# Designs tried in a protein design run: designed miniproteins, single chains, continued (3). Part 102

Each design is a single chain, and the fold is of that chain. pLDDT is the mean over its residues in the fold that is shown.

## One batch from the design tools (miniprotein)

Design m11535
Fold by ESMFold2-Fast:
Structure m11535 (fold): chain A 62 residues (1-62)
Amino acid sequence: SMAAEKARLLAEIASLLKEMGFSDDEIQRALAMLETLSLPELKAVVKGLRASLERRQKAAAR
């Protein structure tokens, strides 16, 4: 369902933000705002966060 897909994307964003070092409080505030976004917008956020995290991980890896 659309609601289930939205919940999945928000959970993915929460996980990515946690890996990026945001606090639980910061993540909850971000998720509250992101809940207003459409599915394509949430997918774009996930893609951007994943790219940012991968860049960071690649820079740290040897």
Scores: mean pLDDT 83

Design m11536
Fold by ESMFold2-Fast:
Structure m11536 (fold): chain A 104 residues (1-104)
Amino acid sequence: MSDVEIGYQLVQEAQGNLITARRALQAGDYDTALQHLDQVGSNLRRVGDLFPILQPHVDQALGYLGQARQAIQAGDTDRARQYLDRVGDLVARIGIYIKMELDS
């Protein structure tokens, strides 16, 4: 499997984990939300390792992910959702880049 194929799978896993974390947050299951956000962070770090050119986007997404975790710990679900929206936007942009490389 190529680095591009691995990177695309990691982005899909990050998107799936982010959806699960958002659903858990909406249900008030903060432990499950935090666990899946940790998985998003792991997926993103591996994407940055495979695609150094994406490191600035990965670092920004990890920063917002950290702020979302802090908001969840504080019980600020509205703030957490705002940061997770920013993580989702960055993950989508990372995915578009990798998909373009995969289709080339």
Scores: mean pLDDT 89

Design m11537
Fold by ESMFold2-Fast:
Structure m11537 (fold): chain A 82 residues (1-82)
Amino acid sequence: SPVAEEILKIVDELREKVENGELTPEMVVDATGRILRLMDRGNVPEESRRQILEQYGALLEAETKEEQLEQLDKLKSIIEKL
């Protein structure tokens, strides 16, 4: 899915920022807006949209680098099923 590919690109960008210790609140806000717009434009099914948003929420609540990377891996697995 073209939408899945674009969201995966955003997830990969976030992963690089986490790994380098460069993740900022502004980057998170930008990524959130990009993902929401892509899901809307791509008519992502409601069940998939809920799973993606719940997993993205878990990523945002993660406090450690290890937890952030784990949540990103789970998010990637969900998106790959689109």
Scores: mean pLDDT 82

Design m11538
Fold by ESMFold2-Fast:
Structure m11538 (fold): chain A 71 residues (1-71)
Amino acid sequence: DAVEKGRALAEAARAVPGVLAAAAQVDLKEGKATVGIVAEDEEAARQAEKAVREEAKKLGIKEVTIRVRVR
């Protein structure tokens, strides 16, 4: 389910301390996801990208595009 996988990716990002916002969109037909992250600093951004990539791998998503913005 694309909606559940998107939620899992966004939740993985939001679980990282210093992440202010995260949202995800999954395309199951292409096996792709796009995740947007807003982080308070560079360290939170790096941790969130790591968490999202790890979660995408667990969910069987082949390609993930992460768009991160540091405040």
Scores: mean pLDDT 83

Design m11539
Fold by ESMFold2-Fast:
Structure m11539 (fold): chain A 89 residues (1-89)
Amino acid sequence: SDLDFAMRLYAAGEIAREVEKKALELGLSPEQARKFARDVARKILEKTPEEVAEWVEKYARETLGLSDEQAKELAEFVKKAAERYREML
């Protein structure tokens, strides 16, 4: 339904905002943080939280140049955010 779709978009948007803030705290530029948050929001709508977290850890390490520790922290943050909004996804 339109309401179910709206709820999923709202949840994805809230996750994107939280992820963007976390990415900025880890030292990404505003442009990188925004693009990354958008990519995460899209994947959350299509994949499980576990699959998204695995992608985040790899992408953060290989593409964003974050340390292994920072990549794990970011992946865990994304997974927990997705799990918190799971009833709306």
Scores: mean pLDDT 85

Design m11540
Fold by ESMFold2-Fast:
Structure m11540 (fold): chain A 81 residues (1-81)
Amino acid sequence: METLYYVAVITEDEAFAKEVLALAESQGLPAKLIERPGEYVVVIEARSREEAEAMVEAVKALAEKQGVPVRIRTAEVVLPS
């Protein structure tokens, strides 16, 4: 079985969403920016729980430094082998 880890970063700040996207890309992680009315969602795919946790902590640190309110959600998807 393979397990995929997803991190979703939800913010109303477009500039912050773009910085999160760039951060994920700099770490070599696949990421997508989804624009919705009134919010931006950056979905990041990690290959391990450790990578997902590191990404969550990096995003939290960036949000605190910039004073940007953010919601972060994580998901684990187990694929049948």
Scores: mean pLDDT 82

Design m11541
Fold by ESMFold2-Fast:
Structure m11541 (fold): chain A 60 residues (1-60)
Amino acid sequence: MKSATLQLTDDSTLDDVRFALRTLAARGIQRVVFTGVPSSISEEELRRLAAEAGLELVIE
């Protein structure tokens, strides 16, 4: 299984996350691990975006 880690910062936006997830899915990545999730981005929003991209999601 191909996995990637995506580190988020306080400056990360939902559009940045959506773009990154689409890029990873296009490259055949099947699982994404998020680290450093800011309080401005909800876990539910991340799960929705990952599901839209067809990716398994893990949050650290």
Scores: mean pLDDT 80

Design m11542
Fold by ESMFold2-Fast:
Structure m11542 (fold): chain A 76 residues (1-76)
Amino acid sequence: SEDEELLEKLREVLGTDEIDENTTVREFLEMLPNPDLELARKELDVLGQSMDEPVVKLGLAALRAVDPELYEKLLK
């Protein structure tokens, strides 16, 4: 499924198997080396989304708004 494909790609890009279908945006961002949680919350609020949503359900457009650098890595 699309969720499974995105999940595997996230695991590959971050180099961790700790990401699953229940991993929230907050938990995902905390896996990054220097996450800007305040900026992420603000950007998600503009999109009507929550930090408590599963990261796989946000889609690539929402991921771009939260972390443009990671989004570019996911496209490769």
Scores: mean pLDDT 71

Design m11543
Fold by ESMFold2-Fast:
Structure m11543 (fold): chain A 66 residues (1-66)
Amino acid sequence: EIGKIINEATLKLSDASLEERRKAIQALMAAVKGATLEEIEQLVKDMSPEVREIVLEAARKILELK
């Protein structure tokens, strides 16, 4: 389930820059390790709005599975 969420988020990020994809993956891994949604929002605050929405949506789904 978590793997599916990460895979779908990664596919939505295919058009993002390499740096944005790297930061997005780091934020999603933080969610897997138990970071709060507030902490994840801080990690992605400087990214483009589209990338932030994709990451926060995936992070919410990951946290709901815990």
Scores: mean pLDDT 79

Design m11544
Fold by ESMFold2-Fast:
Structure m11544 (fold): chain A 83 residues (1-83)
Amino acid sequence: MKATVRFTPETLEEDLKQLSKALRENDEVEVIVEHVSEATQERMLELAKAVAKAEGYEVVSEDRATGRLVFKASELAKERRAR
């Protein structure tokens, strides 16, 4: 199932926890960072990538113009989560 997590600077800590949960429960997760400066967007996207990498997910789509990332479970992560 696909999940979407929205990031804001004010709720970033909670949003990162929601991302970790969404990654554990879904094979595909989209992160959206909207209405922030380019510098804040870059920092938030890098934090999202770090969390996804720790959970064994790969970036399959990145759109910096709209602040969007799509993560999919690696084959190895899918195999481990099926146990």
Scores: mean pLDDT 77

Design m11545
Fold by ESMFold2-Fast:
Structure m11545 (fold): chain A 56 residues (1-56)
Amino acid sequence: ERQEKLEEIKASLTPEQQQLIDEAQQLGQQIAQGTSPENEARAARLAERLRALAAA
């Protein structure tokens, strides 16, 4: 569930932050070339993780 993902992000600092940024950039590039339900779902999950980091 969502709680486990948030716990992992909180436990990991800079390396996870860098990975999230890289994943967001790659996903954004894929969405720019074409949209799909899978990419939309992945974008929503990444956005939640980024917001959690910003709020922490």
Scores: mean pLDDT 67

Design m11546
Fold by ESMFold2-Fast:
Structure m11546 (fold): chain A 68 residues (1-68)
Amino acid sequence: MSKLVKDLAYKLAKEYIEYLKSQGKEITRETIERIVDEVNAFLEKFGIPKLSEEEKKEIIDRLMKEYL
């Protein structure tokens, strides 16, 4: 169920970005891409199917619009 996985990944990535902002860290495109990759690896660890490259791109593009 790609929609639920994308929604969960987006939420986790957003929470991580907000945490980094609270620590005074600058949010860049590279930061967003790394966070999405880390979230994807985290989901895979729990047996959730890995996000496709297209699904990762959708989440990254959305976060870039919100934070950049």
Scores: mean pLDDT 80

Design m11547
Fold by ESMFold2-Fast:
Structure m11547 (fold): chain A 72 residues (1-72)
Amino acid sequence: MYAEKGKEYEAQGNYREAGFYYMLAGLEAARRRDFETAAENFENAARSFERGGDLESARLAREMAEQAREAA
């Protein structure tokens, strides 16, 4: 659900909203201990935030993706 919303906003060029929804998708996956899916969504969030000019959120999302990969 959240990852689908992220894709919708990304297609519209609304990269900051896309990043937000990808972050929610990653957090939801991590709560289920699906760390592979969490990492993928955090990576999508980082890319979206970077395209939206939110470098701080992009950095945080990359850190979360790395942590999720280590947990997988």
Scores: mean pLDDT 87

Design m11548
Fold by ESMFold2-Fast:
Structure m11548 (fold): chain A 90 residues (1-90)
Amino acid sequence: MEKELIERGRKHLEEFKQALKAGNEEKAQEHFDELLRTVEELFSLGTHEAKLAGQHLLAEAMRAAIEAYAKLPELSTKVLDAVTDLLVKM
């Protein structure tokens, strides 16, 4: 289960990054929402490995959002706010 969640998170992170590069805001938001749901599931497992994996996925999403800021400022701001909210809940 944990490995499957990590793999699912990585797939949505890659799709999110590709959508950002393509300037497809709707697809980027969709994959980001799926990534957030996956990270919440990882955090709910309560293991150190799952928490670390979730933190890494969020950090990569933040980096991608910052890089995309000039092209998609509204989406990038929403991503940063959502990631910050999840990190505080840990």
Scores: mean pLDDT 84

Design m11549
Fold by ESMFold2-Fast:
Structure m11549 (fold): chain A 85 residues (1-85)
Amino acid sequence: REAALAELRARLERAIAELRELLESDLSKEEKAKRAQELLAELQAFFEGLARELGEEATLALAEEHRELLEELQELILQLGEEIR
């Protein structure tokens, strides 16, 4: 459980950092959209892996422990979605 918590935290922190870099970058809207989609696909695959290994209930409990990071990630996704229109 502790190892899974640490891995989830590290992945969320990395995704947040990369999304912030995308927002500040001078990349095209198309490149920003592509890179954001790749980051989100990697996170989705990680959560699916956790659900298969630990079960949905345990995975949700881990997500709740990192709720603030997930909220920050959601805000960045929304901001990026507005910019790349």
Scores: mean pLDDT 79

Design m11550
Fold by ESMFold2-Fast:
Structure m11550 (fold): chain A 89 residues (1-89)
Amino acid sequence: DKVVEAARRALEDPEVRERALEQINYWKEKEGKSDEEIFREAARKTLEGDPEGAELMAVLFHEKNGIRDPEAVVGAAAVKAAVDLVFEK
């Protein structure tokens, strides 16, 4: 699974985390996106099978929640996207 492998690499490789963090910082500083909007976008990309989404999710969970399990990162992305879909107004 490309997204699980991408999440694993981001959790293990500081260089991969730095690149994903750079994208998060770009969205915050240049596009004015909130933490919630960034989580939503990263979760959506992960469910679409985009490795970039999984790397973004891994960085967000590494920094805020200390999660180290790549399958837990992908599972959390699926839960986040499902919650956003079900409870979307």
Scores: mean pLDDT 73

Design m11551
Fold by ESMFold2-Fast:
Structure m11551 (fold): chain A 95 residues (1-95)
Amino acid sequence: SVVEELKARGATPEELLAEADRYVDEHKFGEAEALYRLAIDKYIEEGKVNQAMAAALDLVGRLIEAERDLNKEIEKMSPEEAERLRKQWEADRAA
């Protein structure tokens, strides 16, 4: 996976955050969260606590926005499409 590739090559926190934002846009919230958490861990390891906190707050904000956008899309869908999308979102969030 892209997450494992970025881990293996020692990607910077900034690279991890940029990739995480792309996954949020693609509604791949599990991968996005994993990349945000990896970036936060790297900032902590580097002693950049303020940047780690900013990334954590950004993650929370992005997930809230993503859930809001998902709910708006669900309102426009048939019940079958809404159920499929919810199941996909739950699968992506499963650890």
Scores: mean pLDDT 75

Design m11552
Fold by ESMFold2-Fast:
Parts: C-alpha cells; sequence; structure tokens
Structure m11552 (fold): chain A 59 residues (1-59)
C-alpha cells in the first residue's frame, strides 16, 4: 500500500478504514506531520509511524 505512505494521519485513517483495516498510531497524532504506514494483513491493521520517529528493527 504505497499510497498510504506520506499521507497525514486523517487521510491515512480514512483510506485504511475504507478498506476494512484498523488504524493504530504510534505516538501522538499530528495532522501536519506525514506518516509511514506498516501493513499487517493478517490482523487487518495499519500502523502509522511519524517520519521523524520511525522505529528500526534489526536482527
Amino acid sequence: FEELNGLTYDEAKELAESKGYKTIVVGNPDSSMKYKAIVDEENKTITLYPENAFPFNLD
């Protein structure tokens, strides 16, 4: 879902919910900030991370 990246919180939430996905925000939502979306297809959940606070998970 490349179309979910770079959207505001409100835009990403509306698009995700229209497709049957639940939206989870990491940190405080900010309508002026752009978010990176991580899709969990198994749980039908989209997690939004603010661009400046995106967590890295390395093995």
Scores: mean pLDDT 68

Design m11553
Fold by ESMFold2-Fast:
Structure m11553 (fold): chain A 82 residues (1-82)
Amino acid sequence: MEEEARELISKADPEKAKEAAEELNAAPPSQLLGVLAKYEPEVAAASILLLSPEKARLLAPYFEEPKTVEEYAYKLALELQP
């Protein structure tokens, strides 16, 4: 699971991840999940690493119990936030 999640994050296009993070950082809390769902899983996971700590904390509760590799990647990215 962790190796698969790290591999997923590493597949992300850095430019797309930056654009996704910018959109997420600008989004209101009620739209965060909707914005995240618009992106490919690898881009979404990598974008979480680039989020502000405030936005990362708002997403964390949704991924406490990941059910897929993609959700585990999101949880891992949130935990790697400083």
Scores: mean pLDDT 81

Design m11554
Fold by ESMFold2-Fast:
Structure m11554 (fold): chain A 67 residues (1-67)
Amino acid sequence: SMRDLYAALLRREVEEVKATLTDEAKIAALDALEQRTLAQIGAAESEEQLSAIGRETHRQIQAILAQ
């Protein structure tokens, strides 16, 4: 399903970003973001909602990295 694909892409993105980090606080923030976003993906009823979740998630990953 599109939700399963989106969840797999999110997990891959977070794992790739975490692999470049040694900052435990940023790693913990990314883990928390992944958990919250997977719940949102699971609850999404449309491709439009999945797309919006993706844009917001990318923004939040960048915000965590900028800290």
Scores: mean pLDDT 87

Design m11555
Fold by ESMFold2-Fast:
Structure m11555 (fold): chain A 76 residues (1-76)
Amino acid sequence: MFEIRLKKKDGSEVVVKVENAEEAFEAIVKALEEDGASDIDIGMVHLIYGVLKAVGASEEEIIKKLTEYANKILSK
């Protein structure tokens, strides 16, 4: 079980417990969307990559998830 700490734009933190890479990715994306993320930046990419790697995701899975996230943001 992994604990993810996400800092919001208002300075508050949300803490989420996840058991796998899929749950970790969903939790991060949800937190970023709730915090009003509308653009891709290197900090968001590094956050997603770092967390997914920490929970044991493969490089291929991380790249796939980052691509899905980028497409979602760019399709607005």
Scores: mean pLDDT 71

Design m11556
Fold by ESMFold2-Fast:
Structure m11556 (fold): chain A 62 residues (1-62)
Amino acid sequence: SAAALEEALARLKGPGRLAFEMLLRGESREQIIARLQALGYSETVARVAVAEAERVLAELRA
């Protein structure tokens, strides 16, 4: 699981990695989108980043 987590983090870049870290802290999808927008990312980029992070987390939990 540690190796899988490290590989997942290496796969994610920029806003996707931030979204993944926020998901691991238990933040909701809507909270993550709002935080990414507050950091200067567009709504489209924020939504794509959360979707990517959710996919990676689902793979890690499988």
Scores: mean pLDDT 81

Design m11557
Fold by ESMFold2-Fast:
Structure m11557 (fold): chain A 73 residues (1-73)
Amino acid sequence: NEKSLLLQKACEAVAAVFGKSDDPALERDQQALCGYVTSLSAAQLSQVTVEDLAEVLPNVPLEKRLQLLYLLK
């Protein structure tokens, strides 16, 4: 149940920040984010930094990474 909630939260954050995209690079980053979030516990997710998101989302600008961090917390 918690992993399903985290996946839902990640998908909602992606939709809010990126909208719908046909860019394969952004789709790869979106999949990487979903995999990353679902690999974490709720406690680990609360400790995620913007630097951690930079490693997962290298093609995403800083402003959008900060927005995603806010939505994932």
Scores: mean pLDDT 72

Design m11558
Fold by ESMFold2-Fast:
Structure m11558 (fold): chain A 79 residues (1-79)
Amino acid sequence: MIEEIRKLLEQLIASQPGTEEEREHALKVMEEILEEIEKLPEEMQRLVLRGAKAQLAIRNQADLDAADAELRAEYEKLE
């Protein structure tokens, strides 16, 4: 359970735009959150897992939209 949640949160962090420092900070915050989640009953951990999966699906769509916008901005610079 906790390892699955960690993997999903790592993917969410990796899919977000940002600097290396922002990513390192997010990973540190993630570990603190995971320690709190580990103290919760299994039912609550399953809810967190489902929430993380839903957020990853939403974030993947946002990443595609962001990549498209970045390409359009590069084309505008060529004018």
Scores: mean pLDDT 70

Design m11559
Fold by ESMFold2-Fast:
Structure m11559 (fold): chain A 93 residues (1-93)
Amino acid sequence: MKAKISDLSVSNPSPTTLTVSFYVELEKGETYEIVVSWREKGGSTSSQSLTVTESGKYSFSFPATPGKTYFVTVSAFKDGKLEARASATTTVK
């Protein structure tokens, strides 16, 4: 089974912060690298990674600018190979 990313949501808990939440389903006994990437429309891409060994709900927060549109991608890698990806777009209010 390949990893699966579901229930991807982006919330705005403050005018300067976005929180990405998602569920990841992994192969039992395997180690995955989850890479969360975000890019402001017209800007450069930033990312952070997490090493995970169990299926579950994960969340990540990053700084954001009010009024800007962000493209968010969550990718799951096993041994450097992409197994799953989910993307969302949000505009900070």
Scores: mean pLDDT 81

Design m11560
Fold by ESMFold2-Fast:
Structure m11560 (fold): chain A 88 residues (1-88)
Amino acid sequence: SVDEVLAQFRAEVTELARKYLSPEQVAEINTLLDQIENAKTEEEMVSLFNQLSRTLLAYLDAENVDPLEATKILMRLNALFTEILLAL
């Protein structure tokens, strides 16, 4: 179900953010996740996901996370987000 995939997406993003990012950066990522869950259209949801991806990548870079690890994280999140779109 969409709700189940959304819950998994939120859980994985939250866990990764807590592992690599500061509490302040985690709060900003959580705000973007809330906006994605409350998106009224698929287009709005995609736009917000792109914003989340850019923000997360910038934060991972700022925290000196390995570029290959950051790429793998984004690839996993892209795969999960694709599952959300296909379940809509």
Scores: mean pLDDT 88

Design m11561
Fold by ESMFold2-Fast:
Structure m11561 (fold): chain A 64 residues (1-64)
Amino acid sequence: LDEVNRALAEAFERAQKSTDPEEAAQAVKDALNKVGLPADSAARAVGEMVARGEDLSVAIETAR
């Protein structure tokens, strides 16, 4: 959980700084894959949020 939580936080932070939805999705996918978590759904959701111009801080708080 500690490593997983760190990977998720880092991935969302990098995604939030990215202006490209694909780069944001890739960052989340890479981080989650490194810790053995399912990456597909999370990466897709983050990519869609960035594409819509939504603030990822809300997603981070919701996912916790």
Scores: mean pLDDT 66

Design m11562
Fold by ESMFold2-Fast:
Structure m11562 (fold): chain A 68 residues (1-68)
Amino acid sequence: AEEAAKKIEELLIESGKVSKEEAKKIAEGVRTAMEQNNLAALERAVEEIKELAGEEVAKKIREIIEEA
């Protein structure tokens, strides 16, 4: 979960579409949802990422979550 969260944070920062603080907050939320096995929270996080950074970034983040 920790490594996946770091990859997500880096990808969001590299997209240039969110602030560093937003990227960290989103990545922390995903990590917490993964650790709790909370699928509804994970779905909401992916939707938030899609709205903020676009479909391509959201898709890559979903793949990172699934690999973890």
Scores: mean pLDDT 79

Design m11563
Fold by ESMFold2-Fast:
Structure m11563 (fold): chain A 87 residues (1-87)
Amino acid sequence: MMTLEEAAAEARAAAARRAADEELELVAAVHTPPEEAERAAAQLAEALRRIAAEAGYEVVELRTHIHETDAPDGSVLAVATALLRRG
């Protein structure tokens, strides 16, 4: 839970720093067990949608991906990427 919130906070900070940009790509990622990866990616995607709305952007593309890692515990990286444009 905290890890997803931290990822969302980083994405929100990135959006704030790039507030002058007409187009902006936001990425959020979290390490998770493989069986939780799809749920985590979906939660990150929803967080990016909320951040876009808060910052005054439209979501023009939203993608999720599960990236395998070499982590000793077998965890994977759940990733959400949003391409945003000023509405």
Scores: mean pLDDT 79

Design m11564
Fold by ESMFold2-Fast:
Structure m11564 (fold): chain A 80 residues (1-80)
Amino acid sequence: MVEELREKLEEAETMEELMELFEEAIELLRKKIEESDLSKEEKIKLEMELGAYEVAAAVAYRVGDKELLRKVVERLIELL
């Protein structure tokens, strides 16, 4: 899964493709956090971090900053 996401990221050339990867990665991370045995405090901290990435991705998509969106997706994949 993580390797497949990295391969898709290397192949992604459009804002739409990058945003699709962002959505896939963030959903996988949320599921991983929910299923984890982490403390409530750690889960809240991770959810806040994911929220920050959602804002960054939305801004990047709106302004057409493909490089920023790619970096956001890369960071999410690293967290998986």
Scores: mean pLDDT 82

Design m11565
Fold by ESMFold2-Fast:
Structure m11565 (fold): chain A 62 residues (1-62)
Amino acid sequence: ALDAARAAAAELPGEGGRLALEGIDAFEAGNTAEAHRLLAEGGLVSGRYDAAEAAMRALAGV
């Protein structure tokens, strides 16, 4: 799950990618709400909603 989430996050360029990776770090720290917020923001900032959604689904185990 984490490997798939990191792979999806890597598709987000620049600031979006940074936010997505911070989201995965937040998830590993046990903060699921913050993880989802950062991933959603990364998708909005980069316009790569599909990659952000894929990362969120990987973290959710879906």
Scores: mean pLDDT 78

Design m11566
Fold by ESMFold2-Fast:
Structure m11566 (fold): chain A 90 residues (1-90)
Amino acid sequence: NPEEKKLVDEIVELYLSSSSKREFLDRLEEKYPEFFLSDEQKARLESLDLRDFIREVVKLYYLQVKKKLLDEETLEKIVNEIVERIKKLT
């Protein structure tokens, strides 16, 4: 799926080029105007481990930007691709 591949590529690049989870979230909001997070939501997300952080970000991206609830199988596939690429490059 070209849309999924593009999202994986963009999230991996953005995460690796960011100095913190907060910078990553702020840069994601700049790139996607419909992706809005409160300071409380950002603080909650920052407390998560890498896999849970990426899962919540991908889920929120689809809900806010694509106006779609992503199914669990597709969500876990995207999360696994992102997390494995981040681990391989770090």
Scores: mean pLDDT 85

Design m11567
Fold by ESMFold2-Fast:
Formats: structure tokens, sequence, C-alpha cells
Structure m11567 (fold): chain A 85 residues (1-85)
């Protein structure tokens, strides 16, 4: 299944469970990344969140690491939900 579809399913699940708004916002931000939102916009938001300036290369590497971690967490959460049925 495509990564975007996986994230969309996780977003629906998180909203249904009443997950914290910050978690929902983080997932929506990641969905924008998968949809090809401008990297400059995403990097600027990340810089504001962490409180420091990043080079483009550093920001891209950081985004890739966050992406891999978030996708793994989403997969684990969805598998857990399926097994609960």
Amino acid sequence: MEEKELVEKALELYKKRGAPEDNIRALEWFLRYLDGAPLDELIAELEKRIGKKLSREEAVRYLQKVRDTLLQQIRDDLEFEEKRK
C-alpha cells in the first residue's frame, strides 16, 4: 500500500481515538510532505519548531530520518488495530 494511503488511514484512526491535537498536526504535516509540498516551507516550519537554522542538506536528512521513524510507528499502530479485531 502506498505511504500516503497508510498515513491517511492512520490520521483517521488517530482522530477517532481522540489523539492529542499536536500528534494529529504532526501527521497532517507529514502528509503534506508526502504530497510534495515545497521543501522550503516544510524546512521553515521545522526550523521554527527546533529553534535553530538548518542548511538544506541537514534539513533534508532530518526529514528523511523523521519520515522513516514516523512510517514505522504508523505501520505498528495499524497492525495493532487490525489484530484487536
Scores: mean pLDDT 72

Design m11568
Fold by ESMFold2-Fast:
Structure m11568 (fold): chain A 75 residues (1-75)
Amino acid sequence: MVVREHVAVMSPALAAGLLRRAAASGEVLEADIDEATGSGRVVHRSELTDGVVTLEGRLEDGLVTLTATVERFRN
């Protein structure tokens, strides 16, 4: 198993937009999005990468920290 994490800080509106786009893509296992704050979590399975992608937004001091975690299964 290989885990990679990417972190970015952005506006609530941009974070909400990215979370909505992630929820519309692939096989969605979990989607919980607060569009007003840009907070939420989206988990989807990717058949192309044989793995799971988790996108999580957390509101702090008026900005959202968006974390993308990619977990690949060994095949």
Scores: mean pLDDT 75

Design m11569
Fold by ESMFold2-Fast:
Structure m11569 (fold): chain A 73 residues (1-73)
Amino acid sequence: SFEEEARKAVEELIKRVRELLEQGKVEEAQQLVDQFLGILDGEATRADPDRAAFLKELKAEVEKEFEKLLKEA
């Protein structure tokens, strides 16, 4: 359930980022991503090793997806 909830949060983040980029709000999209990545880093620091590894992988996925969206914009 935790992994499912975390992946849903990422899907909602990417949808919102896409909407902001379509509106030309690049700085707002970057701020939203930075805030989300900060939350993942904070949770990873407090988590057990298995969950921390999952959150680090999820962070890398978010960073790659955002870079891809920026290049497509």
Scores: mean pLDDT 84

Design m11570
Fold by ESMFold2-Fast:
Structure m11570 (fold): chain A 74 residues (1-74)
Amino acid sequence: MPSDEELAELARLLAEALGGAEPSNENVRLAVQAAHDSGLEEEAARTLEAQARARGASPETAERLREAFVRLAR
């Protein structure tokens, strides 16, 4: 299971890449778990990267978000 520190890091990346309020660790854990249970970790991560880029995040920030999500969902 991801640690609270890892969930907090992903929550911060989500806020920075997508804009808006930082999600709770519980909401991040639920999203990661849903991706894991569905076997769609890579697809979910690519969707988040695409959304981040569409919102004006740098390619580097969007890639970090994708990598962090996949790492926690696998």
Scores: mean pLDDT 82

Design m11571
Fold by ESMFold2-Fast:
Structure m11571 (fold): chain A 68 residues (1-68)
Amino acid sequence: SLGDEFVAAARAQIEEAREFIRQGNLEKAREYLEKARAMADQAASLGNTEGAQKVLAEVDRLEEEIRA
């Protein structure tokens, strides 16, 4: 479904954010986490609420990790 495609896209953005965190590029990491959040919101709008919630939880965890 299109909602599943947005969840997959959001997960790809999260993987990019993780790579930027490993490199110490926190500005780029935040940019990709924001993109992942937008993709998750689209997935929820298309009915994949469970997939969206899992993505948003991971985004929140990584944002907290960056802040520390």
Scores: mean pLDDT 88

